# Designed miniproteins, single chains, continued (4): the designs that were tried, part 33

Each design is a single chain, and the fold is of that chain. pLDDT is the mean over its residues in the fold that is shown.

## One batch from the design tools (miniprotein)

Design m13119
Fold by ESMFold2-Fast:
Structure m13119 (fold): chain A 73 residues (1-73)
Amino acid sequence: MSAKERAALADLRRLLETEDDPERVRAVLLKALQNDPDAISPAALEELVAWAREQGREAIAEAIERVLREHLA
């Protein structure tokens, strides 16, 4: 994972700490991928899912997994 991806993941984690709406999380991730399809790799999305589950944010983890499935389809 690149240093830029790691920084983007840190920024997303900070956003997710204050955001409990899974639809807003999905919209933010989809918008980021529409603007730059290479901004977030599938591996980086998997790390976000693992982090969200470790924080007890199962609904957020599920929203990120839906984006991952759409990206890998």
Scores: mean pLDDT 73

Design m13120
Fold by ESMFold2-Fast:
Structure m13120 (fold): chain A 59 residues (1-59)
Amino acid sequence: DPRLRSEQAADELATAFLDRYTKQGKPEKGKKAAERLRSVRGQDPATIFREAHRIMQEE
């Protein structure tokens, strides 16, 4: 199911960003990144991917 895969991708990316920033000593930045990715949960994969790229570019 493409929709379920898109939702799973958003959840996995949110978890990865939260874990990454928490390990860097920036848990609040990780939480903010995860919330942004979860806000596009259920959108198409291209939209989820673009949001992840925006977060990375803000580094």
Scores: mean pLDDT 76

Design m13121
Fold by ESMFold2-Fast:
Formats: structure tokens, sequence, C-alpha cells
Structure m13121 (fold): chain A 73 residues (1-73)
């Protein structure tokens, strides 16, 4: 399970991180765009999702937060 604390620790260890790559089904692991909001708060500019198509609400959340979103099947 990915948590806000784990993302914060990752960014602290790698302050030059601008891109977050995630795999699997985000709709199951990021209800309400929690992961996307956390990424934006920590300065992530781009999120790359690898796997099945995302729920449309997550794509819209990324757009509203100004995060570049890329889907790789």
Amino acid sequence: VISRKEIEELVKENPDIKTLVIGGVISTTDPGGYLLKTAKELGIEKVVHVGPPLHPSLVETAKELGIEFVHVP
C-alpha cells in the first residue's frame, strides 16, 4: 500500500524527482485523487501510469491540479 508518508520520504531522498511512475490500477489505489494531490503538493510535475486505462475522474483530477498525465498501456 502506497502512503503519503512513503511518497514524502521518496521525494526527500530524491529532491530532483519531477516525474512519478505508477503501475497497476490507480482507481483502486488512489480514490478521489489522493495520490495525485499528494504528488502535486510535493512538487511532482508529471505522472506516468503503466497498465490498464484509468477511471476518467483521475485524469480530470490530474488536469485540474496541473499535473501532466501520461498513460502507457
Scores: mean pLDDT 65

Design m13122
Fold by ESMFold2-Fast:
Structure m13122 (fold): chain A 73 residues (1-73)
Amino acid sequence: GAPTRGTVTVTGEDGRSLTLPVEGDSNQVGAAASVLVGELGADPRRARVEVTGEAGPAAREAAQRALASLQAA
């Protein structure tokens, strides 16, 4: 896919959020989302993920897919 440049932000149900800058493909975005959920100690079923910048739809889908994988674990 096209290179992704932007930020990934994860927000837990308690309103705490963490943001990571990302450069690369949509796989880097998914990895960043997974790391941020873990760092927050957030419930994946109640967390929100947002992707901003030059990320595009594929990057947003990768972040949502990473969140869904954590919900299944």
Scores: mean pLDDT 75

Design m13123
Fold by ESMFold2-Fast:
Structure m13123 (fold): chain A 75 residues (1-75)
Amino acid sequence: HMKLSKEELEEARKVFEEITAREQKAYDEMKKTMTPEQKAAFDKLRKARDDYFRSMFGNLLKEIEKAEEEEKKKL
C-alpha cells in the first residue's frame, strides 16, 4: 500500500529522532511532578510504542532491501 523510498525512510527516521529528543526532554521535566503510578503507566505505554515502531521500521527496511536486491539482479 505505501511506497517508500530509502531516502524517504531515512528522512522520516531523522524526524522521529528529533521528535523523540524533544519528547525525552519533556519526559524528564514531567518526571519531577509525576506520581509513581503515572510513571509506571507511561513507561509501559512508551515501551509498547517503541516495540511497535521498531518492528515497523525493521519490516520497511527489509522490504526496501529486497527491492534493491531484485534491481541488482536485473542489472
Scores: mean pLDDT 74

Design m13124
Fold by ESMFold2-Fast:
Structure m13124 (fold): chain A 120 residues (1-120)
Amino acid sequence: MESLIEEAEEMKEHIEKLMSMLIEEAPEIAEELSEKQKQILELFDRLIEALKNKAPAEEIEKIIEEIQKKLEEVKELVREQAKKEKDPEKKKRLEEYAEIIEDIIKNLGLFGKEIKKEFA
């Protein structure tokens, strides 16, 4: 359990830094990205609290699914902005951010499976 809390805290910090860099890179969608960042960080705080309180696995998984959903929304925003981007280098960077977000979504899915295993 303590290692799962540490993993969740590290994921929160990584996503906060990644989202802050993305907001700087994409000022055209910065307001919407900032709102998504706030929502994602609040969901991570709920996840960490649920882990500390040894909440049912079902509850923890629902929070993870909500985080994944918000990250999918961020990925979609970034991909749509990349389609509109006229600078090839900036377009490539935005596409790379979308790929990193996709990998984070997948890693959150694996984290959810480890939680199920811990509670089994």
Scores: mean pLDDT 87

Design m13125
Fold by ESMFold2-Fast:
Structure m13125 (fold): chain A 67 residues (1-67)
Amino acid sequence: SMAEYQRAVEFARLSRELRKQGKSLEEIREAIKERFGLSDEEIEELERLAVRFHLADPEAFLAALEE
């Protein structure tokens, strides 16, 4: 759905910015959980959605991160 796509893009965009700040994968996961009030299960679902949308259309997904 569009809502799932938007959440995946927002997740990927924030993850990218936190990586640029030198944060570890564990720190990124924790920061996103805190920011959006997510459970471990919810963050795992966002990770799966981001991978799925990225693989379905890599160019479109990466372009969406820049917007």
Scores: mean pLDDT 83

Design m13126
Fold by ESMFold2-Fast:
Structure m13126 (fold): chain A 84 residues (1-84)
Amino acid sequence: IEELKKEAQELTGEALALLRRIHAEHPELLPQLEEAIRELDAAARALGEVIRQPEPDPEALRAALEAFRAALEAFRARVAALLA
């Protein structure tokens, strides 16, 4: 479970780095990314809720982590499409 928490922290860090890069290099894309950012934020909140539990269920943590990963990949795909 500590390994899943580490993976969640790494993935969250990647998402934040990507958002900061877009803000710095392509702020004009932010309005068109509103929905994808909203979905990513919702997935991040759900993941954080599971992680904050005293004894997180490993299955629930894996499910939340996979949902966050899917949201991040969708966000990356949207950014790539807008830059094409």
Scores: mean pLDDT 79

Design m13127
Fold by ESMFold2-Fast:
Structure m13127 (fold): chain A 68 residues (1-68)
Amino acid sequence: MKKFSKEEIEENLKAVALEGYRNNDEKGIELAEKLKNGTLKLNDEEIEKIIKEGKKAIEKIKEERKKS
């Protein structure tokens, strides 16, 4: 599997947290707080899931911006 950069992981993680926050999801808010405090720890499988979900969230944000 391809290794993901720290920057790519953080970008996708922020996108997931932002979508959770926008949907009034407590889990998304908690994720954002853990990221801010540096207490978030992820294994390789969790990183892959975050990248996958983050890419979906980023695409959704881009589509919304394109329509605006």
Scores: mean pLDDT 69

Design m13128
Fold by ESMFold2-Fast:
Structure m13128 (fold): chain A 94 residues (1-94)
Amino acid sequence: MTVVARAATEDQAEALIDAARRLGELTGAEVSVERSEKTGGTIVTLRGVPAETLTVDGVIRRPGEKAVSTERVTVDAKAGVFRFESGAEMLPVE
């Protein structure tokens, strides 16, 4: 299954890219990342995602901070979206 997500912020983009990379390593799914340096928008596409819902840990680095935080990102293959486990933070999808 193909999953597409858009990240509006750099923190969300880093979490999405890290989660997508880990998912690709785990499942063999292909990851594609498209970036706009001017607007900061990022589109992440995964191809070959399993039909089952899979949880992947993402890493977020906050601007100006030396520390990084880890956020859990669930890939909902049936809905074709990424969801943050922390709540209603569902990233825009294409």
Scores: mean pLDDT 59

Design m13129
Fold by ESMFold2-Fast:
Structure m13129 (fold): chain A 71 residues (1-71)
Amino acid sequence: MLVKSPTSGALMDAEKLKLVEEVMKEGFELASNLGKLIKDPVTGEYLSVLEIIKSPAYQKWMEERRKQLLS
């Protein structure tokens, strides 16, 4: 089933939309917690938002999720 993307407005597969929603939700949580300690979804450590975003583990996790969305 094709559904509308929340970011681009393009029609896309429902499973891919779910992955996009998960990535966006995680991004919003990171953005809203600037200056707070939150749990890194990749390493499980409690870090500041900026440290999580800069971590190589987080970058690898984002790359893997992006690859899933494009395939």
Scores: mean pLDDT 63

Design m13130
Fold by ESMFold2-Fast:
Structure m13130 (fold): chain A 71 residues (1-71)
Amino acid sequence: KVDELIAEIERLVGPEAAALVRSYYGAGVIDEKELEELVKDPEKTAELRRQAEIVRRMHDGGKAGAAALAA
């Protein structure tokens, strides 16, 4: 069931967003009910895509941003 919801998120907003959600679920930050609501809510899925994009940029080129925040 959870894997099906994560697969649906991947179809809607891409694999980076799906990976982020899987990580959150594994850490206990979100539950299955929250995943069901996320899939049904276009605003929440759009926000998730935006968060995944931020995480992607941090992984790929956010080193300068992280250094600036640490200063």
Scores: mean pLDDT 71

Design m13131
Fold by ESMFold2-Fast:
Structure m13131 (fold): chain A 87 residues (1-87)
Amino acid sequence: ETETASQTLRVPRATLARAAGVAPSSVSSAAGALEALTRAEPTGARIALGEPLTETENGQTATGQVTSVALDEDGVVTVTVSGTVVR
C-alpha cells in the first residue's frame, strides 16, 4: 500500500546558522535559510536540493522531498517535507 505523508520541521535560525558554519545574519530570509540548509551537510544539502530522502522503519519505506522553506518573524525556519510511505 502507498500512503501520502507530510511533516513540518521547525529549526531556530541560530541553530541552522551554527550547523552551516555561518553568521546568524546570513539566515535573514527564506533564500538564506535554504542556502544554510545546503551548507549544513550532508542531510541538509540533500533536503535543500530536493533529493529524495529514504528511511526504512518497521518494514515500511518512507521517501520524502522538501516542498517548502519559510523564515518566520520570530526567527524560526519552517521546513515542510512531503512524500510517500510504501507498506
Scores: mean pLDDT 65

Design m13132
Fold by ESMFold2-Fast:
Structure m13132 (fold): chain A 79 residues (1-79)
Amino acid sequence: MKSDVEQLEEIADILENSKSTEEAIKRLEEMLPNFSPEIQKLVKDIIDTLKENPGDQLVLQMNLGVVKVYLAVLKLIEK
C-alpha cells in the first residue's frame, strides 16, 4: 500500500490532468479500492462534490487546491 503522501499525489494528478468532472469522477472511482480507508473517505467526498456540480471546472479546481494543501501540510509535518 502506498503512503498517504503518494496517494494524495495520485489524486492531485488525476484532478489536474482530467479534462472534465466526468473524467475525474471515473478515474477516482477506478482508483478508489487501491486507497487506504482514510483516503477513500476523502476521495468519496470529492466524487460526491463533483457529481453535485457536473461540468463545473471551478469546483474541480477547488478540490485540486484542497488536495494540494493537504499534501503541503503533510510534507511540512513529516519528520
Scores: mean pLDDT 80

Design m13133
Fold by ESMFold2-Fast:
Structure m13133 (fold): chain A 112 residues (1-112)
Amino acid sequence: SELEERQKKIIEEAREIAEEATELLDEEYEKKKKEIEEKLKDNPEEKKKELLRLEMEYGVKMVALAVTAVVIAKHPEDLEEGIKILKTAGFSEEAIEAFRENAERLIEKKKE
């Protein structure tokens, strides 16, 4: 029961850390999807390829964000290394800042 309670707390904390960055990533995905659909309206083969690339990029970023958030929830001292991973994964400066701010807010709450 203690192990399950600890896992639940880590998952909840990871979701809090990732929440705003996830919303920003979703907004970026929807915007890029619409741009591809409008730009390639008359080219269905190229549209299909670009939408698949976008979906794969989005999926990889979602996994990277989820894993990084879980690791930082367990190891808040490694926040700067987590930020480097997200930068390498191609996250926007806005998404990285949101992740940092939420992680730092959670770390401060744990000190109280």
Scores: mean pLDDT 88

Design m13134
Fold by ESMFold2-Fast:
Structure m13134 (fold): chain A 104 residues (1-104)
Amino acid sequence: SSQLMKDLALASLKRAIEHAERGLEAAKDNPEAQKEFQKAIDYLKKAIESVEKGNYREAMELAIKAMEEAQKGLELTDSEEAKRHFELAIRHAQAAAAYAGGAL
């Protein structure tokens, strides 16, 4: 059902943000990594707004952009804690994109 896909997309985006915020806090070693991680969080928050409005295609695109920015941050940080959290954030963002696509 489209409602179930919407609820799963929102849950996945919220999990992605939770991990991304913890990863951002852990990435104190590199300001450039923190900048990319902040962009990822901003895209995840916009993806939530898009899902809530029923704009599922936009939500998919924003979740993908969040994954791309998170990946850039991962290449810059040496923090193993930040890497673990953003790897989880990417997996949850990927799940959210799939669920948003299922709601189309």
Scores: mean pLDDT 91

Design m13135
Fold by ESMFold2-Fast:
Structure m13135 (fold): chain A 85 residues (1-85)
Amino acid sequence: SPRDQIQRLVEEVNKLIEEYRKTTDPTERRKLVQEILRLVQEAIDLAVQAGDTDWAQALQRTLMRIEQTMVWSPDAPIPDVVLPP
């Protein structure tokens, strides 16, 4: 189902966020942020295609928060991605 695919993408995103927290190299941190943003956008696209407005809006808010982290800031924290129940 579309929700199962979105859940798998979010699980992958959260694994990358865990790697981001463990990474001290600013170049590798920037690469991880770019991959996180790409996968969150893919999850948004799936939610929009499925007509799942609640999940699309939640993921869009998450994307905005990660972008506000300033992709190039090596010390900025990224919170885990949480889907609505």
Scores: mean pLDDT 81

Design m13136
Fold by ESMFold2-Fast:
Structure m13136 (fold): chain A 72 residues (1-72)
Amino acid sequence: SMVEEELEKKLKELEEAIKNNDNEKAIESWKGIIDLLKRHPSEERLEKVKEFLKKIGREDLIPLVEEELAKP
C-alpha cells in the first residue's frame, strides 16, 4: 500500500540521516514518520517503527514516539 511504501521510505531516510550525522534531515524524517502515524494510525505500523528504532540502536526514541501519538 502507499502508506507502507511512504513509511518504509521515511524510515530509510531517517536511518541514512542518522548514519551521516545529518541532524536536519533526521529531524525532518522523524517529523514525517510521526505525521504519517498520526494520519494513518495502526498498531502494526507503530510496532514496525519501534522495531526499526531498536534495530538502529535508538530505543531512546520509542517513548518520544508514544508521547507524540498521545497528543492530538
Scores: mean pLDDT 84

Design m13137
Fold by ESMFold2-Fast:
Structure m13137 (fold): chain A 82 residues (1-82)
Amino acid sequence: SMEKIKEAEKNLEKAIEELEKYNKEAGERIRKAYEEGLDKALETIGEVTKELLKNSKTEENKEAAEYAKIAAGYIREIKELK
């Protein structure tokens, strides 16, 4: 439904905003990929999450990776609702 899509988009925006607080570059990469499409966004989130977890000795990267996973969940929800 359109209502569920709008809710998922709002939740996605919040997740990306939180991600950007911990890693601005990672958040900006995800925003740019989302402009290109949902599949590109999911691919980019996968790569970003992998990079953040490889460098997971910092608390900032751990938090950024968690919000990247949350963002991926909302993008998958948007794909299922379309």
Scores: mean pLDDT 84

Design m13138
Fold by ESMFold2-Fast:
Structure m13138 (fold): chain A 102 residues (1-102)
Amino acid sequence: APSIRELLEEVIRLHREIKEKIEADESLSPEVKAQLVATLEGQLLVLEYMLASGEVPPEVVETLVATEEGLIELLRRHKASPEIIELEEESLALLREILAQV
């Protein structure tokens, strides 16, 4: 199985790719993009802190999972591209794998 460190690095990579794709998605309004990007940037700060410190509290991972589920719902509601939704679902699966290991 991948290490928690390897899973965190992959989740961070996916979040950066998702952010770029959201910023480029012409179907999303500027206001919706700003909200989604702000949420992703907040999640990235938490993920980068966990990677740097080696501290991965289960309660924090549970909050990241819940936030990601909410992001997927918001993306679907605003009809974001299928590629963005697929990347978010991949990120959610990796976060659930981290949660199972902590």
Scores: mean pLDDT 89

Design m13139
Fold by ESMFold2-Fast:
Structure m13139 (fold): chain A 73 residues (1-73)
Amino acid sequence: SAEEQSAQLILDAVRNGAGDVDAMLEALRRVTELLGLSSPEAVEESIAKFRAADREELAARLRAEGQALLAAL
């Protein structure tokens, strides 16, 4: 669907933006909002947790989460 295609494009941006943590976290917010999969509070908690991680680890976690989100559609 168009929603799945849009989500994939955002997830690809996250994957390619491993050097910019703020851009990756903004993409995560947009994916969760687009797919309706989390409350705003849950998203903010996850973001705070991810910010404590190394950039490479953060990118790997976001890619895995994005793949799981697309598989759930």
Scores: mean pLDDT 60

Design m13140
Fold by ESMFold2-Fast:
Structure m13140 (fold): chain A 63 residues (1-63)
Amino acid sequence: SMASEAALRSGREGYRAGLAGDAAAASTAQHEGKRLMEEHEVSEEAREAVERGYEEAKKLGGL
């Protein structure tokens, strides 16, 4: 679905930003991914990507 694709992209962006130490980008991507998961049914792959991004963002303190 379009929501699953958007959540997957958001999760992957959050993960990349988190690894790069970009707390602002990681936080933005995490908020978008969470919003998509709250408003829509998303695939397990998309959910896992958002959760992985969250774990990296958490390490930066930019939640």
Scores: mean pLDDT 80

Design m13141
Fold by ESMFold2-Fast:
Structure m13141 (fold): chain A 88 residues (1-88)
Amino acid sequence: LSKEEFEEKMKKMLENAFEILKKDLVENEGLSEEKAEEIAEKVLPELEEAYRLYAEGVATGDEELLREAERLGERAEKEIEKLVEEAK
């Protein structure tokens, strides 16, 4: 996988994740589309970093990168929960 192909797939995956998260916040949490988009935008950088570390860890077999990716993912999930409660 070339660096350019990886970045293109990363971009599409993040765009898809953003739309899925926004839809989930509207449909399951009862937030407005505006609030859902605001929350998704705030957590997207952490989700991107977690995914990049996960992809690198899988490619290199580096268990520390995989653990760091898991930690960032968990932190992003907690931040989403906090922002959802604050928006209600």
Scores: mean pLDDT 80

Design m13142
Fold by ESMFold2-Fast:
Structure m13142 (fold): chain A 71 residues (1-71)
Amino acid sequence: SRAVLRRVALHELRRALEEGASPEELYRAVANALRQGILDPADVEELVALARELGREDQAEALRRAREEFG
């Protein structure tokens, strides 16, 4: 189910943001999820907002770039 895959992907990406995953890892993971239709551009906007709340502007920029290219 796409809904199950989406929920798992969002959970893992939120954890990655909290654990300080590299911008490159986040860009790649989100780009792949967008290409596969697992995440929507709106889902990535929520992750960008979370990255900013966590003070991770480098992560937020990587997420925005993935959304622009593959969203």
Scores: mean pLDDT 86

Design m13143
Fold by ESMFold2-Fast:
Structure m13143 (fold): chain A 99 residues (1-99)
Amino acid sequence: PASAEELIEKLREQAEEYKKIPEYAKMGEILEKLVEAIEKGSPKEEIEKLIEELERLLLEEAEREAAGLDDPAERERLREGARNAAEAVRLVAERVLKE
């Protein structure tokens, strides 16, 4: 299994990739703040708020992309992808906070 350091590095890489895409720039900023909060040992409440904000932005972007698609199955895949991404971030945060 990946170490907490490896998981944090992957989140940083993801934030940088999001920031390269104008539509994802805000998600990248929130993900960067989340990584900083985890590394700083910020209160769990602060980390939880950042995760909730990231989930909201991921779902909003998925809905924006889905609106351009004619296939309902493709729309649902985008929504599921956003939910899964938010859950993955939550699991990473829970793991690093235990170490």
Scores: mean pLDDT 77

Design m13144
Fold by ESMFold2-Fast:
Structure m13144 (fold): chain A 64 residues (1-64)
Amino acid sequence: SELEEAIAKGDKEKIKELLEKDPSLAPKAVQIAEDAYKKTGMPVYKEIAEFVKEEAKKLGVEVK
């Protein structure tokens, strides 16, 4: 998945582009990032999860 690859690379620009094209991807993107953070402990994935939530909110999508 292009979304999974972007999250794994920490590519915020690509993640934003994908969310702007399909905002319904936001809950899945948060789940992928949170799962990656849980498995690796790397702060970048926590940052990505928060970034996705903020970008989704701007696009009218709420992620818990």
Scores: mean pLDDT 84

Design m13145
Fold by ESMFold2-Fast:
Structure m13145 (fold): chain A 100 residues (1-100)
Amino acid sequence: SDVLDDVLEVGPELRAFLEEAVKAPVPREVTFREILGAISRYAIDNGWLDPDGPGGTVVIPEDSPLAKLLGTTRLNLNDDEAVLNAILASPGVARLLRRG
């Protein structure tokens, strides 16, 4: 499934994270591709990439807003479905509006 084209409605806390990550206003409705890209960019910029893990592995600080939003401190950003499921599992973080 190409989940990257899925459209999500982002809650205020995820939206605030995305705006910080991209340094620009973010609309309430975004594609999962845009969310994943923002997380990836922010992880790279803050040194969250695990050099000893599989490619795309990130370690998120436990006190990070993102760790609280996703309920996890470790993700593989190449596992699109796992990242999407983490976002959608958290109450008030995001809601799926339509499939891509």
Scores: mean pLDDT 84

Design m13146
Fold by ESMFold2-Fast:
Structure m13146 (fold): chain A 70 residues (1-70)
Amino acid sequence: MTITIDLSDEDPFDLEVRATLGIILATSDGVPVTEADVSKLKSLNAQIAVKLGLLDARGEEIKEVKIEIK
């Protein structure tokens, strides 16, 4: 379970990190995130875009998002 803030989206590792961050960020902000939500999207990039939208994040806002897990 890796939590890392990356601003690049070209590397496959970055896609995995962003997918994890997107879900954690949504959960941390109190947004109900389920596997069904992720499954509706067919790509990690698309899934992250939706999650970031729920957090009202655009462009590079992810670099300053709070990430807290229990």
Scores: mean pLDDT 47

Design m13147
Fold by ESMFold2-Fast:
Structure m13147 (fold): chain A 61 residues (1-61)
Amino acid sequence: MEKGLYKAVKDYKATEGGELTIKKGEVVEIYSHLEDGLLAAQLVSTGREGLIPASYVERLA
């Protein structure tokens, strides 16, 4: 996955410290790719930052 804007394809609830809770349809900005398919992201609507699994988002466009 590349850096940029992604859309949540399903709900994800943070289970560990540093993770981001997102709801289906929310837009996130991806800053980096980590091991185990985790992305460092910011939720565009709230400005909250955290880690999310790559499988929970799709690139916009």
Scores: mean pLDDT 78

Design m13148
Fold by ESMFold2-Fast:
Structure m13148 (fold): chain A 71 residues (1-71)
Amino acid sequence: VSKDDQKLADKLFKDVPTSDQLKLIGGDKKIVDKYEKKYGKKITDSVRQKFLQLLIDDGIKKIVQGVEKVT
């Protein structure tokens, strides 16, 4: 549980296209290696869990905003 893991998860959330998001969450070695090389940092299970949490939080936020939006 490090600030570096959170920063890497934030970068992944910004940079990873939807098609690669599920593969990265699932720990696909090819996709993990691709992004590890891109950022020069190890994508640990902690980073993948934080990335998944960011996707969940974004999904919930979009649902909440959809309900709370003044049309």
Scores: mean pLDDT 74

Design m13149
Fold by ESMFold2-Fast:
Structure m13149 (fold): chain A 85 residues (1-85)
Amino acid sequence: MKERIAEVIKEVLELEEKLAKEGKSVEEIAEELRRWLEEKGYTDIIEVEVLENPKTKEKVLTYRTSLLSEEQKKKAEETEKGLKK
């Protein structure tokens, strides 16, 4: 189960990167990710949210999951950073 969650998060991050390269906004990426999760039946595993930094007004994409531990969240963030390199 946990390994499957990590794979789903990896696929989500890869799709996010692809959509970002296509010039889509954070909000458009969030909508595409939600659609993809619905099609795959992962909506009970991962939720996609868009948060705005109140100081910088920068919008960031964030993920919420009932099954992902804090350590697995850290690994997902490291995977995201790896994809940008």
Scores: mean pLDDT 69

Design m13150
Fold by ESMFold2-Fast:
Structure m13150 (fold): chain A 98 residues (1-98)
Amino acid sequence: MLEAEIRLSMVYMYIGIAKILLERGKVEEAAEELERAIRLLEELLPTAPEESLPGLLEAAREVAELAKKILEKDPENKKAKEVLERAERLAKEIEERL
């Protein structure tokens, strides 16, 4: 569906922005962008066709890795901890459907 394609593109946009913000030391803003990314992935998963699952899994894993990098710089960042937990949970759910 066109809407799902647009939303997945937005996920990658948020991931890209988070990478730039993290590189610039803006860890709080980076965590906010990752929260937007994981929220869209969570909304996409229930209606995702099987052929889309590998792409969603890759995006969820990338969100998790970036959240871990934020936590290396700011271990007390609650939003990054929540994003990491949500991303790992989502990745596990997708893997169980594959």
Scores: mean pLDDT 85

Design m13151
Fold by ESMFold2-Fast:
Structure m13151 (fold): chain A 85 residues (1-85)
Amino acid sequence: SEEEEQLDAFIDELFDLLDTDGDGVISREELRRYLEARLGREPSDEEIEEEMKRIDKDGDGVIDREEFKEWYREELERLREEFLA
């Protein structure tokens, strides 16, 4: 749908913003910066490790664009469910 296409484009733009090195993947350090911005504080090593395990579906030690998109969609749905509960 158009809404899905717009969400996909938004997530692509967000991935590109987080991929500051332009290497086509999000590193643990880039994820840490994202979580720091989202939480308004420094994330713990445990929080970073938990998010890496949730996102890194391929087990390659980095977050690719497809893994990031899948995780972000799931995260938005979780937040939506919490607001409706």
Scores: mean pLDDT 75

Design m13152
Fold by ESMFold2-Fast:
Structure m13152 (fold): chain A 69 residues (1-69)
Amino acid sequence: MEVDLSEVNKYAEELRKQGKKEEADKVIKEANRASDELTAAHRAGDVEGAQAAAERFKSIYEEAKKLAK
């Protein structure tokens, strides 16, 4: 599974339209961090680290979706 930042960006844009700019910025920052961690783990051959980063990204995505109304 590759990290799909496009979907997270979509929810962050929705949050910005609702005036929740701080929440949108935090979501994007955390998603980018998880994406960077996933990429680093893949490059290092760290299967467990890649799994953990992907799971974290999924949690960020689900929270972003929940915050967007």
Scores: mean pLDDT 78

Design m13153
Fold by ESMFold2-Fast:
Structure m13153 (fold): chain A 64 residues (1-64)
Amino acid sequence: GAPAEAVAAAIQAAGGLDAESAARAGRDVTKAGLPAPFEVARRAVEAAGGDEDSARRAAQLLSM
């Protein structure tokens, strides 16, 4: 899986979340050990109250 900081940065860059919410979501999802970037981003963004467009953008950033 991606490092928690990389997940948080991707979520924040996708928009819809503040830095603290993105960092918390990134840590929680990384700890859960999810294998797919889309699934990682989707759960993190949902947990922080974001939408599906933000999740898709975060997943794309994590795939790079």
Scores: mean pLDDT 61

